# Designed miniproteins, single chains, continued (2): the designs that were tried, part 15

Each design is a single chain, and the fold is of that chain. pLDDT is the mean over its residues in the fold that is shown.

## One batch from the design tools (miniprotein)

Design m4526
Fold by ESMFold2-Fast:
Order: C-alpha cells, then structure tokens, then sequence
Structure m4526 (fold): chain A 98 residues (1-98)
C-alpha cells in the first residue's frame, strides 16, 4: 500500500458503500487496485462517477484528491448540485406525466 501525505481527499469504499473524508495533512492509504483521481470542482461529479465504476472493475476504492480543504469542499458542493439536478429532473418528468 502507498500513502498520500498531501491535500484533502474523499474515498468511496465500493464494498462497504461508505464515503470517508480525509482533511488536509492526513495520510491516506491507497492500495494498488484503488482508482486515484484529481479533477477541477466543475468536473468532479463526472470524474468521481467514472472513478467509482473503474474501482468496481479493479476491486478497489475510488479516491478523489484535492490540493486543499477549500477545493475538496467545492468538489463536494458540485456533487450535491449534481444529485439535486438529477432529482429535480425526475420530479419535473412526473409532473409532466400528470
């Protein structure tokens, strides 16, 4: 296993279905089968979903790395916006069908 010692990260454990936040300055354990990605906040939702799909194929975890806590927080807000937009689309389709 390798350790990442810099930045902040979000780790998705596919087997457990858990999401863990690592603050800036904490060591993050990464296995050889983990998918480690870095993205800009605007690209984070799509990049993280692709990393999760790839991690499922390798039997590892998806790890989203940021240079700072502020960048990680921005990525998390984009992930929340993405989820809300998907929910709103479903609601709008249900209303249109009524």
Amino acid sequence: MKKLEKGAALKFDAAAGTLTRYPEGEEIEVSENDVVIKAKPEDAPEAFLKAMERAAETGGNAVLVADSQEELDAMLEKLKEYSRKKLQDIVDRVKAAA
Scores: mean pLDDT 71

Design m4528
Fold by ESMFold2-Fast:
Structure m4528 (fold): chain A 62 residues (1-62)
Amino acid sequence: MEKIKEKLLEYGVSEEQIREAWELAGGDPAQMVSILLERGLITVEQAEEILNTKIVRTAPAP
């Protein structure tokens, strides 16, 4: 969690917002990231970097 918290602080998310999202997520990092995304505190790219997982929103044809 420490590494995730440090990245979120670098992205401009406040410690209070991180704590609230963590509590709302029940200690689940993926849910915490989802909450922060929904609140517009981080971007999809930042969320993918934190989770090391590709987030699929829409897959348009090339």
Scores: mean pLDDT 72

Design m4529
Fold by ESMFold2-Fast:
Order: structure tokens, then sequence, then C-alpha cells
Structure m4529 (fold): chain A 68 residues (1-68)
């Protein structure tokens, strides 16, 4: 899966591979992709507000890949 490959690559580059794996697992378990995208957009905003740039970047990348 392109999503799995791209998220793992970014996670390794950011030193946040466990978070990338958690996002991949969320994608595999998701029954509603639109709800997952909305949750990830909220998570990205929350991460930016908290100063978690790595979490925000991974969540934004996941949204980008899911919207394509």
Amino acid sequence: SELEEELLKLGKELGAEPLAKALIDAYKEAKDIESLIESLKEGARDSKEAGDEKGAELAEKAVELLEK
C-alpha cells in the first residue's frame, strides 16, 4: 500500500515510526474513511497547537494520502 510505504518512510525520517505504525493500523481498522480523515485533521490541528510538529506532519501526510 502506498499509504503504508509513505507513512513508514516519513515516520523513520522524523524518528516517529511508532506513530506512523499507529496511523497505518487506524487505516486498516477504519470502517469509514471520511470519519478517519476528519479525526486525523482534528489530530493534526491539536498537534500543531501543542507544538508536536512530528505528529502534525504525520497526520497531515495521512490525510493527503487518504484524500487521493
Scores: mean pLDDT 82

Design m4530
Fold by ESMFold2-Fast:
Structure m4530 (fold): chain A 74 residues (1-74)
Amino acid sequence: MEKALELAKEAFKAALAGKLEEALKLAKEAQKLLGEEHPAALGLLAQIYKAMGDLEKAAELEEKARKRAEELER
Protein backbone atom coordinates (compact mmCIF):
# COMPACT_ATOMS: atom_id res chain seq x y z
CA MET A 1 0.00 0.00 0.00
CA GLU A 2 2.78 2.47 0.87
CA LYS A 3 4.41 1.91 -2.54
CA ALA A 4 1.06 2.55 -4.26
CA LEU A 5 0.63 5.78 -2.28
CA GLU A 6 4.15 6.89 -3.29
CA LEU A 7 3.32 6.22 -6.95
CA ALA A 8 0.07 8.19 -6.52
CA LYS A 9 2.00 11.16 -5.06
CA GLU A 10 4.48 11.04 -7.96
CA ALA A 11 1.59 10.86 -10.44
CA PHE A 12 0.01 13.92 -8.83
CA LYS A 13 3.33 15.84 -8.93
CA ALA A 14 3.79 14.93 -12.61
CA ALA A 15 0.25 16.14 -13.38
CA LEU A 16 0.90 19.46 -11.59
CA ALA A 17 4.09 19.85 -13.66
CA GLY A 18 2.08 19.31 -16.87
CA LYS A 19 3.65 15.89 -17.53
CA LEU A 20 0.27 14.25 -18.10
CA GLU A 21 1.50 11.11 -19.91
CA GLU A 22 4.00 10.42 -17.09
CA ALA A 23 1.26 11.09 -14.52
CA LEU A 24 -1.07 8.63 -16.27
CA LYS A 25 1.67 5.95 -16.37
CA LEU A 26 2.42 6.37 -12.64
CA ALA A 27 -1.31 6.33 -11.77
CA LYS A 28 -1.76 3.07 -13.71
CA GLU A 29 1.16 1.54 -11.78
CA ALA A 30 -0.51 2.58 -8.51
CA GLN A 31 -3.75 1.00 -9.78
CA LYS A 32 -1.92 -2.32 -10.38
CA LEU A 33 -0.76 -2.36 -6.75
CA LEU A 34 -4.10 -1.22 -5.21
CA GLY A 35 -6.36 -3.18 -7.54
CA GLU A 36 -8.02 -2.06 -10.78
CA GLU A 37 -11.29 -1.02 -9.08
CA HIS A 38 -9.82 0.54 -5.93
CA PRO A 39 -11.53 3.94 -5.39
CA ALA A 40 -8.26 5.79 -4.72
CA ALA A 41 -6.77 4.53 -8.01
CA LEU A 42 -9.96 5.31 -9.96
CA GLY A 43 -10.13 8.80 -8.45
CA LEU A 44 -6.50 9.51 -9.32
CA LEU A 45 -7.01 8.34 -12.92
CA ALA A 46 -10.15 10.50 -13.17
CA GLN A 47 -8.21 13.62 -12.11
CA ILE A 48 -5.46 12.93 -14.66
CA TYR A 49 -7.94 12.31 -17.51
CA LYS A 50 -9.72 15.54 -16.55
CA ALA A 51 -6.37 17.39 -16.73
CA MET A 52 -5.82 15.83 -20.19
CA GLY A 53 -9.22 17.17 -21.32
CA ASP A 54 -10.97 13.77 -21.44
CA LEU A 55 -13.94 14.89 -19.37
CA GLU A 56 -16.15 11.94 -20.37
CA LYS A 57 -13.59 9.34 -19.25
CA ALA A 58 -12.93 11.35 -16.07
CA ALA A 59 -16.67 11.45 -15.21
CA GLU A 60 -16.98 7.67 -15.73
CA LEU A 61 -14.01 6.99 -13.45
CA GLU A 62 -15.24 9.44 -10.77
CA GLU A 63 -18.66 7.75 -10.66
CA LYS A 64 -17.04 4.29 -10.49
CA ALA A 65 -14.71 5.47 -7.69
CA ARG A 66 -17.68 6.92 -5.75
CA LYS A 67 -19.65 3.65 -5.96
CA ARG A 68 -16.62 1.55 -4.94
CA ALA A 69 -15.84 3.87 -2.00
CA GLU A 70 -19.43 3.55 -0.75
CA GLU A 71 -19.15 -0.27 -0.92
CA LEU A 72 -15.84 -0.34 0.99
CA GLU A 73 -16.95 2.15 3.70
CA ARG A 74 -19.93 -0.04 4.67
Scores: mean pLDDT 77

Design m4531
Fold by ESMFold2-Fast:
Structure m4531 (fold): chain A 60 residues (1-60)
Amino acid sequence: SRDQYIIDLMRELFEKGAKVLPLEEFKKKVDEELEYLKKVLSEDIVNEIEKIAEEILKKK
């Protein structure tokens, strides 16, 4: 589905960001992306993406 494609794309982008950015810069980028996504996606999809970002942050 389109929603699953967006979720998978965001996971890939966050995983790449976590590898190359310092923790504080990565957190800022995640916050900026989530703020934008909250304006254009449903709450359910945003919550799933936010959960992915939290999982990636815990591994960093």
Scores: mean pLDDT 82

Design m4532
Fold by ESMFold2-Fast:
Structure m4532 (fold): chain A 57 residues (1-57)
Amino acid sequence: TPEEEIARLLAEVQRLSDELHQLEAEYDATGDPELKARIAELQARLDEVVARLRELQ
């Protein structure tokens, strides 16, 4: 159902947001350029999920 799809996307947003916050904190502590690349990748994925969620709203 659309409600199940929205719930799944909201769970994905929460997961990606939590991972992003964790990696940003790690990057602030270490300055590791590999983490910066991972942060950018997660931000792009989060944007895609949010765009799909907006389409369903």
Scores: mean pLDDT 83

Design m4534
Fold by ESMFold2-Fast:
Parts: structure tokens; sequence; C-alpha cells
Structure m4534 (fold): chain A 81 residues (1-81)
């Protein structure tokens, strides 16, 4: 439906904002390992909220978004380890 498509588009835009913010922080060499870990933890919580919201509206699209978000998070966890 149009509402489901709008919700998915909004979720993807919000995820992009979080990822862009995290990438800017990780590009700064003055940021400590502890600060990087804290930023990732906060980003994970925000991403989980977005995924849960979309899953409630459209379970199929939400499940696919969950897989994508988990892959993104795993990539950043490896980068800051």
Amino acid sequence: SASSLAAAKEAMARIREIVDELEKLLADPSVSKEERAAALKEAKARLEEIVRELEAIDPETGAKLREAVEAIVKSYEKQIA
C-alpha cells in the first residue's frame, strides 16, 4: 500500500542519516576506541527501533530491513574492533 511504501521510505531515510552520522564520527582520528564503541551502541539501538516500527507495519519488508541492518552493524563492529 501507499502507507507501507511511505513507511519503508521514511525508515530507509532515517537509517541513512544514522549511518552517515556514524561514518563521519568513525572518519575522525581523534575519536577514541571507547567513544567509537559507544556511538555504535547508540546507533544499534536507534536502528533496532526503526526496524521494529517497520516490522509492525510491514513484516516482510521489515524482516528484509533487519537483515540489511544486521549486516551493516556487523561491518562496523569489525571496523572498530
Scores: mean pLDDT 86

Design m4536
Fold by ESMFold2-Fast:
Structure m4536 (fold): chain A 98 residues (1-98)
Amino acid sequence: AMEEARRLIEEARRLIEEAVEAARAGRYEEARRLLREAGELLAEAMVLDPSLRKEAVRLLLEGADRVAAEVSPEEASRITALAVGGILRAVGDLLDRE
């Protein structure tokens, strides 16, 4: 579980770097898809190991900000909304656990 959660965080970091490169190349749909995929992996990591929650949330927000910096203001707003939505869903999933 703990090693799997760390592996998911490392995979998410790689996807975020790919998303930044995709955005820089003008591939905005690919950048959004990669960032969403990274968000899903980070959400899974937080469920597997809640102690990683702060690191996972920070990584997603920093990644979204980096991708947003490479796109138009309209796309930047969509990317920010996607990241915020992913965090809210992940927190909701954690709160449903007992």
Scores: mean pLDDT 79

Design m4537
Fold by ESMFold2-Fast:
Structure m4537 (fold): chain A 88 residues (1-88)
Amino acid sequence: SMAERAAELERRLEEDPLDPELAAEAARLAAEAFGYPEEAAELYAEAAGLYAQARYYREVEGDEERAAALREQALALHEKAVALVKAA
């Protein structure tokens, strides 16, 4: 069930908020719940994973340059997802 998946995912994200796979799964679940087109949901999931990686490099590694590059990639994917939602 979606509620059980959401509850499990929420607990796992509390334990590891920087896990890119968990962030991607959470974004996909949210996009599905909002009724986004499949292509847009996929892009949102990918962007969320990249944002989590960017946070890891900034907060754990102290690599601001790598974090900024990952954030730029995530933003581009997010913008494509928004365009697809508006076009649908």
Scores: mean pLDDT 83

Design m4538
Fold by ESMFold2-Fast:
Structure m4538 (fold): chain A 100 residues (1-100)
Amino acid sequence: DPIVEYLLAYGHYRQHPDDPVAQAMLGVALAKIGKVEEGKEYMKKALELAPDDPYVLALVAKFYAILGDKEKALEYAEKAVELAPNDAFARKVLEEVKSL
C-alpha cells in the first residue's frame, strides 16, 4: 500500500530529518503516491549530504525508475553497485532497473 509506505517513511524522516537514507526513502514513497516534485526535493537533499553512499544511490535509482527515467535510473543503480558490489539492495535495484 503506497499510502502506508509513505506514512512509515514520513514517520521515520520526522525522527531522523538529517539522515540522507531517511530523506531518500521519503523521496521514493512520495514518487509512488504521485508527489514527484516533493520527492525530487528530498532526493536532492539526500544526494547533497551523501553523494557516494551506495544505499542512497540505489534509492535514487529506484526513484527515477518509478518516474520512468530509465537512463538516470540505470546511471545511479550502476554507481551504487560499483561502490558496493556485494550489497544485496544495490544489486536488486540494478536488476529491477535493467528489467524496465
Scores: mean pLDDT 88

Design m4539
Fold by ESMFold2-Fast:
Structure m4539 (fold): chain A 58 residues (1-58)
Amino acid sequence: SDMQKNIEISKIVQDWVENKNKEEAYKKLSEIVGEEEAKKIMKMAEQGLAQGKEARAR
C-alpha cells in the first residue's frame, strides 16, 4: 500500500541523515519507487536539510 511505502521511505531517509549512507539509501529507495523517483526524493531531502541548517543558524 502507498502508506506502507511512505513509512519505509521515511525510515530510509532518517537512516541516511543519521548515518550518511547515501548510496545505500539510493538503492533502497530505487527498489521501492524506481530510480527516477528515488533521485527526486533524495534531491528534495537534501534541499530540506540545507534549509533546516539555515533555520538553526538563526
Scores: mean pLDDT 73

Design m4540
Fold by ESMFold2-Fast:
Structure m4540 (fold): chain A 61 residues (1-61)
Amino acid sequence: VAGNSFLSLLQQKGYLNGQQITELAPQLKGVSNADFGAELVKQGYLKQADLDAILKEQQEK
């Protein structure tokens, strides 16, 4: 099972590197992927449309 599939998809698509994932993973704890992703969009890591695509892909797992 992919316990961190959302973070893995972000890294695989090039939005986050391994260091950023390590730093941001604790922030994902206790929040939804959608809420965490919205913070990433606000900080300029990815666009809302890209977040929506990743969340949909993660939901299929």
Scores: mean pLDDT 72

Design m4541
Fold by ESMFold2-Fast:
Structure m4541 (fold): chain A 81 residues (1-81)
Amino acid sequence: SLKEKADSFVEKALQALREGNYEEAVKYAEEAVKLDPSNPRAYAILAIAYERLGDFDKANEYLDKALSLGLTPEELEALRA
């Protein structure tokens, strides 16, 4: 299913984020939102990755989107760690 494929890309994006591969994390998270545009975790990963890359405008944009889709502050901090 599209959700299962999106979830797979979210897992790859999280792995890239943990490894410090922020550009790769962006690419995988972009694929995840393309497959499931309602996935708040994918937008949260985009926000964190862009923050690490110094693109604060995009980071704020994607953070707002993640929160609007129901991401909690606790979930955001878990992804940031």
Scores: mean pLDDT 88

Design m4542
Fold by ESMFold2-Fast:
Structure m4542 (fold): chain A 100 residues (1-100)
Amino acid sequence: MSQEEKMQEGVDQTTKIFNEYKPKLEANINDPEKMKEIVREMIDKIEEYAKKNNYSRSERLTMILTLTKLLMDFLEENKAPEEVQLAVTQVMTDAILRER
């Protein structure tokens, strides 16, 4: 597998995990603490997949950035409260800093 093909597979898996959790996110969109819990669960699944498949730090960062974009687009589309947007942004920022 080329590095590009591997990165695409990682992005696809991240998107799949996001779509699996999307109904839970929609149900809890007004609850910042529950949203943080759900986002951490998605990050844990992404990190587990990345570790199992020997993804590098930069490849894992790409996957986390992909999740960040999907989450930010989701929160905007669903008009999530500012407190929820800030809570999710904080969790994603912490995840990004860990992969650095």
Scores: mean pLDDT 86

Design m4543
Fold by ESMFold2-Fast:
Structure m4543 (fold): chain A 72 residues (1-72)
Amino acid sequence: EYLEKAREALEKGDLEEALKYAEEAFGEAVRAGDKEAAAEALEIVAEALEKEGKLEEAKAAREKAEELRKEA
C-alpha cells in the first residue's frame, strides 16, 4: 500500500520516495472517497516538505489535511 511505503520512506529519511508514495496514496484515497486516508497522505507530504525546508508548502498540506478530517 502507498501509505505504508510513504511512512517507511519518511522514517528512513528518503524524502523523495516519501513524497512520491504519499502523492500516490492521496490520489488513490481521493478516488476511493476515503477522506481520512487522504488526510493521512497529506500529513506525510507535510512532514517530508518540512524536512526539506519547504515550510509554506508543508503548511498548505497540513491545512488541507485538517479540512479533509472535518469532512470525514
Scores: mean pLDDT 82

Design m4544
Fold by ESMFold2-Fast:
Structure m4544 (fold): chain A 73 residues (1-73)
Amino acid sequence: EEEKKEIADFISELVRKNPQLTLEQIEEELKKRGYEIVLTGAKTGSDFKEGTTFLVKTKDGKIIQVTVPKVEL
C-alpha cells in the first residue's frame, strides 16, 4: 500500500524533473532503489509524462501496480 505511493511519487518526481527520460533511464533509477519493471505499456519517456501504468517488482519480491499521473509543464 505505502510502497505503491512511494514508488509512484518517486517516478512522478523523476519524470517531472526530466520529462524526456527514456524508459531505460527510468528502469535504471528504479533498480537503484531495488525495484524492477516487470511489465509496462510505455516505450518512451513521453509515455510516462502523459501518464503510465506498469508493474514493479520490489526487493522483497512483491509485484505492485504503479500509476504515474499526467505531468504538466
Scores: mean pLDDT 70

Design m4545
Fold by ESMFold2-Fast:
Structure m4545 (fold): chain A 90 residues (1-90)
Amino acid sequence: METVKKLVEKYGEETTAKLLLTLSAFSGPFTREQFLVAAEARGIPRSVATDFLNTLVKEGILTEQNGLYSIADDKRLELYKEALKLLEKL
């Protein structure tokens, strides 16, 4: 996935894997604050988690409506699989 390659170049493999795992855990729409809290629990700074959400909206992977983020289930599963591949390298 080209977007995952860009994320790894920007954040590194470990941080990207943690961000993707955090995102893949949301089975429905979520708020920015819900994501930031979940990412922080994995040791990800709020600034990095915020930039990650903004990047995925810009890339068309996340949709934002009225402060709620959503991702299609097929894309969520794809990102989860990419996170597992990154974790295999760690």
Scores: mean pLDDT 83

Design m4546
Fold by ESMFold2-Fast:
Parts: structure tokens; C-alpha cells; sequence
Structure m4546 (fold): chain A 76 residues (1-76)
């Protein structure tokens, strides 16, 4: 299964290639809400830091992390 670092690299690539879907942006907003960050739907510095949590959780719930992985797999 993908590590948070791998998820971030794929998300960053998709962001650069403009392959981010509205559903993925919504998930990013939910992640930002859960972490108490400004809800922008943009993969900003604070969101990147949260996803690079040393314990591999990235500060997000297991369910949100699994959902993010599923959406990232669809954008390839």
C-alpha cells in the first residue's frame, strides 16, 4: 500500500498536470477541515506538512487517507 510520501508525490504530479478533479478537491477541503486548516481545496504548504506526518498518518483519519489513495489511483 502507498506511503504518505508516495501519495504526496502522486498528488503533486496530478496537481502540476492539472488532473485534480472536483472530488479530489473536496477531499482536500475535508482534510483541511479535520486538521483545523483554512479550507481552500488547494494543496498548500500546511496541507503538505500534514500529509508528511512521521507516523505515516499525515494527521488525517484512516478513512480519509484511504479515500485519498483511491482518488489518487484514479487520476494516475
Amino acid sequence: MKTPEEVLRELMKAYIENKITDELKELIRRLQEALGLPVTGVLDEETFIALLDPDGKGGISKEEYERLLQLLAEIR
Scores: mean pLDDT 61

Design m4547
Fold by ESMFold2-Fast:
Structure m4547 (fold): chain A 64 residues (1-64)
Amino acid sequence: SMAARLEETRRLAREIVDKLEEAYMEAISEVTGVPLEEIREIFERGDSEKESELTRKMLEKLRK
């Protein structure tokens, strides 16, 4: 059915988003030197201030 096909598509889309989020966290760890485990904990908690700090540090490193 159409509903079953849509649910399958949404499941695949969620998997893609999850993999992109993981890749982004790994990239932050590589660029900033912050341990990946610490980055995962920050994102899991939704610590907006720490997330913003990490993103800023990443941008500064990428911009040189």
Scores: mean pLDDT 82

Design m4548
Fold by ESMFold2-Fast:
Structure m4548 (fold): chain A 101 residues (1-101)
Amino acid sequence: DPEELKKRKEIEEALNKELSEVFREGDELTKKRFELLSRTNDNAELAKLYREEAEFLREVAELLREIAKKLDPEKQKGLLEMADRYERGAEYLLELAKKLE
């Protein structure tokens, strides 16, 4: 069905755009963390940044799981593995934040 294929392509393009925007936000948080580490020994400020980064990683993991539900099993596996990785990263950052307080 040509109309179904067109609709799927439009959905895939929209999802790819959303993922690109999410990854860009992650890069900015990573840059901010490295910049902060070079300028301050304030553990409270660093702990706050780790919590903000952890929250972002959890939001990305949830988004990846929602996208995975709409995709073929082969593509689904890769996104679920990435989501699990981001969730583990978030847990690690929260543990580091707790140690800095």
Scores: mean pLDDT 73

Design m4549
Fold by ESMFold2-Fast:
Structure m4549 (fold): chain A 96 residues (1-96)
Amino acid sequence: AEEAERYAREAAKYAVEAGKAGGNREAAAAGAAAAIAAIGAGAGARLGMSAEEVRASAEAAEAAARAAGEAGGNEEAKEYAEKAAEKAREAGRAGA
């Protein structure tokens, strides 16, 4: 659970940075959604949610992070989005 929470916090941080780097409202909204989903995965692991539920939250965070990078349309946003997606995947794996 502690490792899943750590990865979730890192995923949330990078998701917010992807939204900011994108410089538009769509990237910011997607980055925020990714951060919320990532935190949800970490919290779910801590609260004893099933591995399937934690994985679903992590997958939602990964998808939203990628959407933030795409909406931003610049290299910096895409780089942060990839880091957010990777950490979200690690949170889901650690929470299982």
Scores: mean pLDDT 84

Design m4550
Fold by ESMFold2-Fast:
Parts: C-alpha cells; structure tokens; sequence
Structure m4550 (fold): chain A 99 residues (1-99)
C-alpha cells in the first residue's frame, strides 16, 4: 500500500510554477513517484524517489485549464512507479485546479 504526504497549491494559473513537496511510503515497493495527471490519466509532471525520501520539484503548468490529480504510485521498477497506468499501487492524494 502506497501512502503520500504531499504539499501542493489547490489552485495555479496557467504558465505559473507549480511547486510540489512531499514524501511517499510504500509497503513492498522499491520506487515511488509523485505525479500530476490530467483528466485522461496522462502524466504531465512528476518526480521519482525511494520510499520515505523527501522529494521537491517545480513544473511550469502550460496545460489547459481544468482539474489535475496529484497521485502517488509505487512499483518494483522505475517504469512501474513512474506511471499510474502500470503501477502496482496507486493513491490519489488530491487535486490542483489550473485556471
């Protein structure tokens, strides 16, 4: 089971920097990713780490206005952990609104 403690803004303007900081724990996974996904499930920004490591990243949100999901994923390979479609464990930790 993956679990995320992630800090991010609830609202960001298109073209502004979205700053995300947090950590993820995962029972039995070797890798975790904190990612931002569009409504179609496409990864638009993210960072990977080992479980329990603090991750901080910034992304320029040059994406259409709408709601984006912040998701923590866990897997045994970097590729499994980097994509919610292929991850063994997934947690949605919240949403960011792009205006």
Amino acid sequence: MVKGEVEFPKVVRRGERLRIKGKATADGARYVTIGVYDKEGNLVAGASAAPGEEVEFEAIVDAPPGRYKVVVTGGDTPLEAANAKYAKDVEIVGEVEVR
Scores: mean pLDDT 74

Design m4551
Fold by ESMFold2-Fast:
Structure m4551 (fold): chain A 102 residues (1-102)
Amino acid sequence: DEEYKAFQRTVLETALKLLKEALKKLEKGDVEGAKFKVEIASGIIRIAIGVMKLQGLDTGPLEKILELIDKALEKLDKGDVEGAKKYLEEAIKAAEEALKSL
């Protein structure tokens, strides 16, 4: 349990940092830089979900965060920066709640 909690904490903290950096880039009008950071966060969470599923662990919190990240990417692809920010803010909130639950 403790080793997987440490793994989840590292994943969530890394994703949270990337998502917060993406929001800062969007505030500066750097949409491409924001998208790049969100795609990295998405990749890290997908890998973590795969590892946890192989171990029979609950992936629900990470899958919720991933869904919100994917919605943010869809908004960025459509040029809806404000819509992307809303989903990124929700993903950050979900990640912070997941960290508190560890």
Scores: mean pLDDT 88

Design m4552
Fold by ESMFold2-Fast:
Structure m4552 (fold): chain A 65 residues (1-65)
Amino acid sequence: SVTRETAMMIRAVGASIESGGVGVRVEDGKLVMYVRSSDAAAIERARAVKRELEAEGLELEIVEL
């Protein structure tokens, strides 16, 4: 629904800011985050964000570029 989609978009923005990655997108109720494989700090932060989102019942897929 629009409400769930909006909530996921808000969460994606927050996750993107915390990860230091290249961005987060929403696909059919799923979150996907892109991070640079050369940026160890961004990868570490993305993993921390993934743990927090999973604790809230949201699944995050991390794609390394």
Scores: mean pLDDT 69

Design m4553
Fold by ESMFold2-Fast:
Structure m4553 (fold): chain A 81 residues (1-81)
Amino acid sequence: REDELRMLEEALRGSEELLRQGRYELALETALFVGDRALELGGPEGRRLAARAYRLAAEAARKLGREELAKELERRSEEAE
């Protein structure tokens, strides 16, 4: 449980690095995976991690020109917290 949250936190950092490198599709996929899994784990820490992940996914989606998806993910980030 705690190990899984730590693994997801590390995966999210990887997604942030992918975003900086311009690897937007991989950053989006990774952040979405982290967000969905963190939300399933639940609890305050899981929901906070999910909110951060969906926000990063929204940034990646916007870089890909997927503005509607980015807006949806920003809302999911707000709702997860």
Scores: mean pLDDT 85

Design m4554
Fold by ESMFold2-Fast:
Structure m4554 (fold): chain A 61 residues (1-61)
Amino acid sequence: SLVDEAEKLVKEAERALKEGNYQEAFEKANRAQMLALKAGDYSLALRASNVAAQALKEAFK
């Protein structure tokens, strides 16, 4: 489902962020946010959005 794919991408984005792979984290988080929004899972979309924002902040610090 869209929710399952979005959740998988959020987890992969969180892992990438933890590993310092900010570009990967940002791209996966953005994809997850889009899928979560399409599925109507606004909590998951917010979680993905926060990962993307953190990846961007860390990359351009």
Scores: mean pLDDT 89

Design m4555
Fold by ESMFold2-Fast:
Order: C-alpha cells, then sequence, then structure tokens
Structure m4555 (fold): chain A 79 residues (1-79)
C-alpha cells in the first residue's frame, strides 16, 4: 500500500511537471494537489507504523505543505 501510494504520488508529480511545460497551469495545480495529498497520507502511515518519529513526520508535512502552496501560487500567477 505505502509503496503504491508513493509511486502514484511520484507519477502525479511528473505529470504536473509535464502540464506546466505545456502551459496547462490549472491541470498542473490539480495534479500537484493530488500528489501532495498522497504524499501526506504516506507520511502519516509511516508515522503510524513507527517508521517515522512524530517530529520527523511533522517536519515533513510542514515542508511539503509550504512547498506545495508556494508552487501553486507561482502557477496561479501564470494561469
Amino acid sequence: MIEELKAKAEELLREAGRAEREGKYEEAIRLLREAAELAKEVIRLLKEEGKLSEEEAEEMIKGLEALTEQYIAKLREQA
């Protein structure tokens, strides 16, 4: 499950990059949001399984959310 979610998130990120290169900014934003949601789910599951500490999971989620919002804001300016 976790590996499948990680693979799907990585695929969505590649598709978002492709959409951005094609000038399809709204599609890139949608794909980026989907990838971020799956990535956060993976982080939460890893924490629940004891593979990540509470601090590690919290920092990863904060970083991911900050990066995602920054990137979306940039794409929205070009949409």
Scores: mean pLDDT 82

Design m4556
Fold by ESMFold2-Fast:
Structure m4556 (fold): chain A 72 residues (1-72)
Amino acid sequence: KREEVRRLLAEALRALLAGDREKAQALAEEALALDSEVLAELNREMVERGRELVAEGLSVEEALRLLAEELA
């Protein structure tokens, strides 16, 4: 269950990076439908990790790529 939500979030981030907002939205909605609590937890973890990466000097795009890799 958590692994499925994590996979969907990784795919959604990759879709966003590729510019496919519709696919990213659909994947995010699928993750929400699977487990909203797990999605909320993973979102908090991603926000915290993303802030760390940006603080280290990465761009938002670079941070999103690393987050997608870490989720997969």
Scores: mean pLDDT 79

Design m4557
Fold by ESMFold2-Fast:
Structure m4557 (fold): chain A 63 residues (1-63)
Amino acid sequence: LVEEADRLLTRAVILAAEGRHEEAVRLAQEGIALLEKAGDLESAARARESVNAYLASHGGPEV
């Protein structure tokens, strides 16, 4: 779960950098949900904060 979440979050950041904000948000939400399901609430919160900060700087919506 954690490795799968990390892969999804990494891809979300790349998509956000490419301006694909809708796809980035979808993958970020999926990755964060996997971290929450794994019980890693701290990593989930940090991932949400990091992704939202990145999306905000590139004009995307929050997750």
Scores: mean pLDDT 75

Design m4558
Fold by ESMFold2-Fast:
Structure m4558 (fold): chain A 60 residues (1-60)
Amino acid sequence: KVEEKIEKLKKMIDSLEKTIALLREQRPHFSPERQARLDRTIASLEKQIENLKKEIEKLK
């Protein structure tokens, strides 16, 4: 069964979502240049979450 792999991927997604939430909370305290870099980092993390969701779909 693939349930263990799906559970592991879901935990990775949860960790990434928590990281994004913390970064979004800190965003207003940064300079515009740092906000631009932060936005790029958040976009990268969101892309990673979408890739993990696609991996879960492939395992179903």
Scores: mean pLDDT 84

Design m4559
Fold by ESMFold2-Fast:
Structure m4559 (fold): chain A 91 residues (1-91)
Amino acid sequence: MEEVKKELEQAIERVSADIAATRAELDANKDKLSPEQVAQIEDALRAAEGSLENAKKALEKGDYRTAAIYTVAARLNVVAAQVELWLGLKA
């Protein structure tokens, strides 16, 4: 169980770093994106942040299954934000 906890802590840290990096890239490129694209990316990042907070709370309670599910959900929302940002910058 301690090994699972350590892996989840590392996964949460990686997702947190990816959210921060994606937000920084969005902020650096807002002038190159439509307002609609910015809104979609910001919405996905907010969803990722919410899922990540739920993952942290579940991990603190020892609910590793719920922590893993929310960590995956956070990762999917970061990927969605990154895809929207990539498509916007290639347009």
Scores: mean pLDDT 88

Design m4560
Fold by ESMFold2-Fast:
Structure m4560 (fold): chain A 70 residues (1-70)
Amino acid sequence: MSKRELVLEAVGLIIRAIGVLIDPNASEEEKKLAEEVIRLAREALKAIDEGRLEEAERLLEKARETAEKI
């Protein structure tokens, strides 16, 4: 995955997770999962900025797996 593709994926995951957090019908479990997705995606963005692309890919894989539980 290119650096640009990783950034776009991380940003997309954050935007989708924010949608869950602002939804009054979302459960507390779903909101906690959304917060974890944001945390992982933000850590991935930091890893990308530091040139740690393999770590960023692993963090985004975890973020995707967490998002699938919502």
Scores: mean pLDDT 85

Design m4561
Fold by ESMFold2-Fast:
Structure m4561 (fold): chain A 92 residues (1-92)
Amino acid sequence: EEALELAKRALEEAKRALEEAERLAKDPTASLGEAIGTVIRAIGALVEAEIALKKAKELGDEEAVKLAEEAIKVAEEAIKKALEALRVAAAA
């Protein structure tokens, strides 16, 4: 139960981080500060997902493991998009 809740929250945060990073990557008026903020958020989402995965494995919750692994993949994409947003902002 606890591991599943952590994995669901990690996935939700990773999805939100990705959505924000994708939005800023398309916005040429975004500030450098906003782009840096989205990178920090994406890294935070990855850390949260890794913590959720460790907890899921410790408790043997297979469903939570799958969700946490998905959260890690989404957070990795969020970091990639956040770095694209940072490149766009830095070039302005």
Scores: mean pLDDT 85

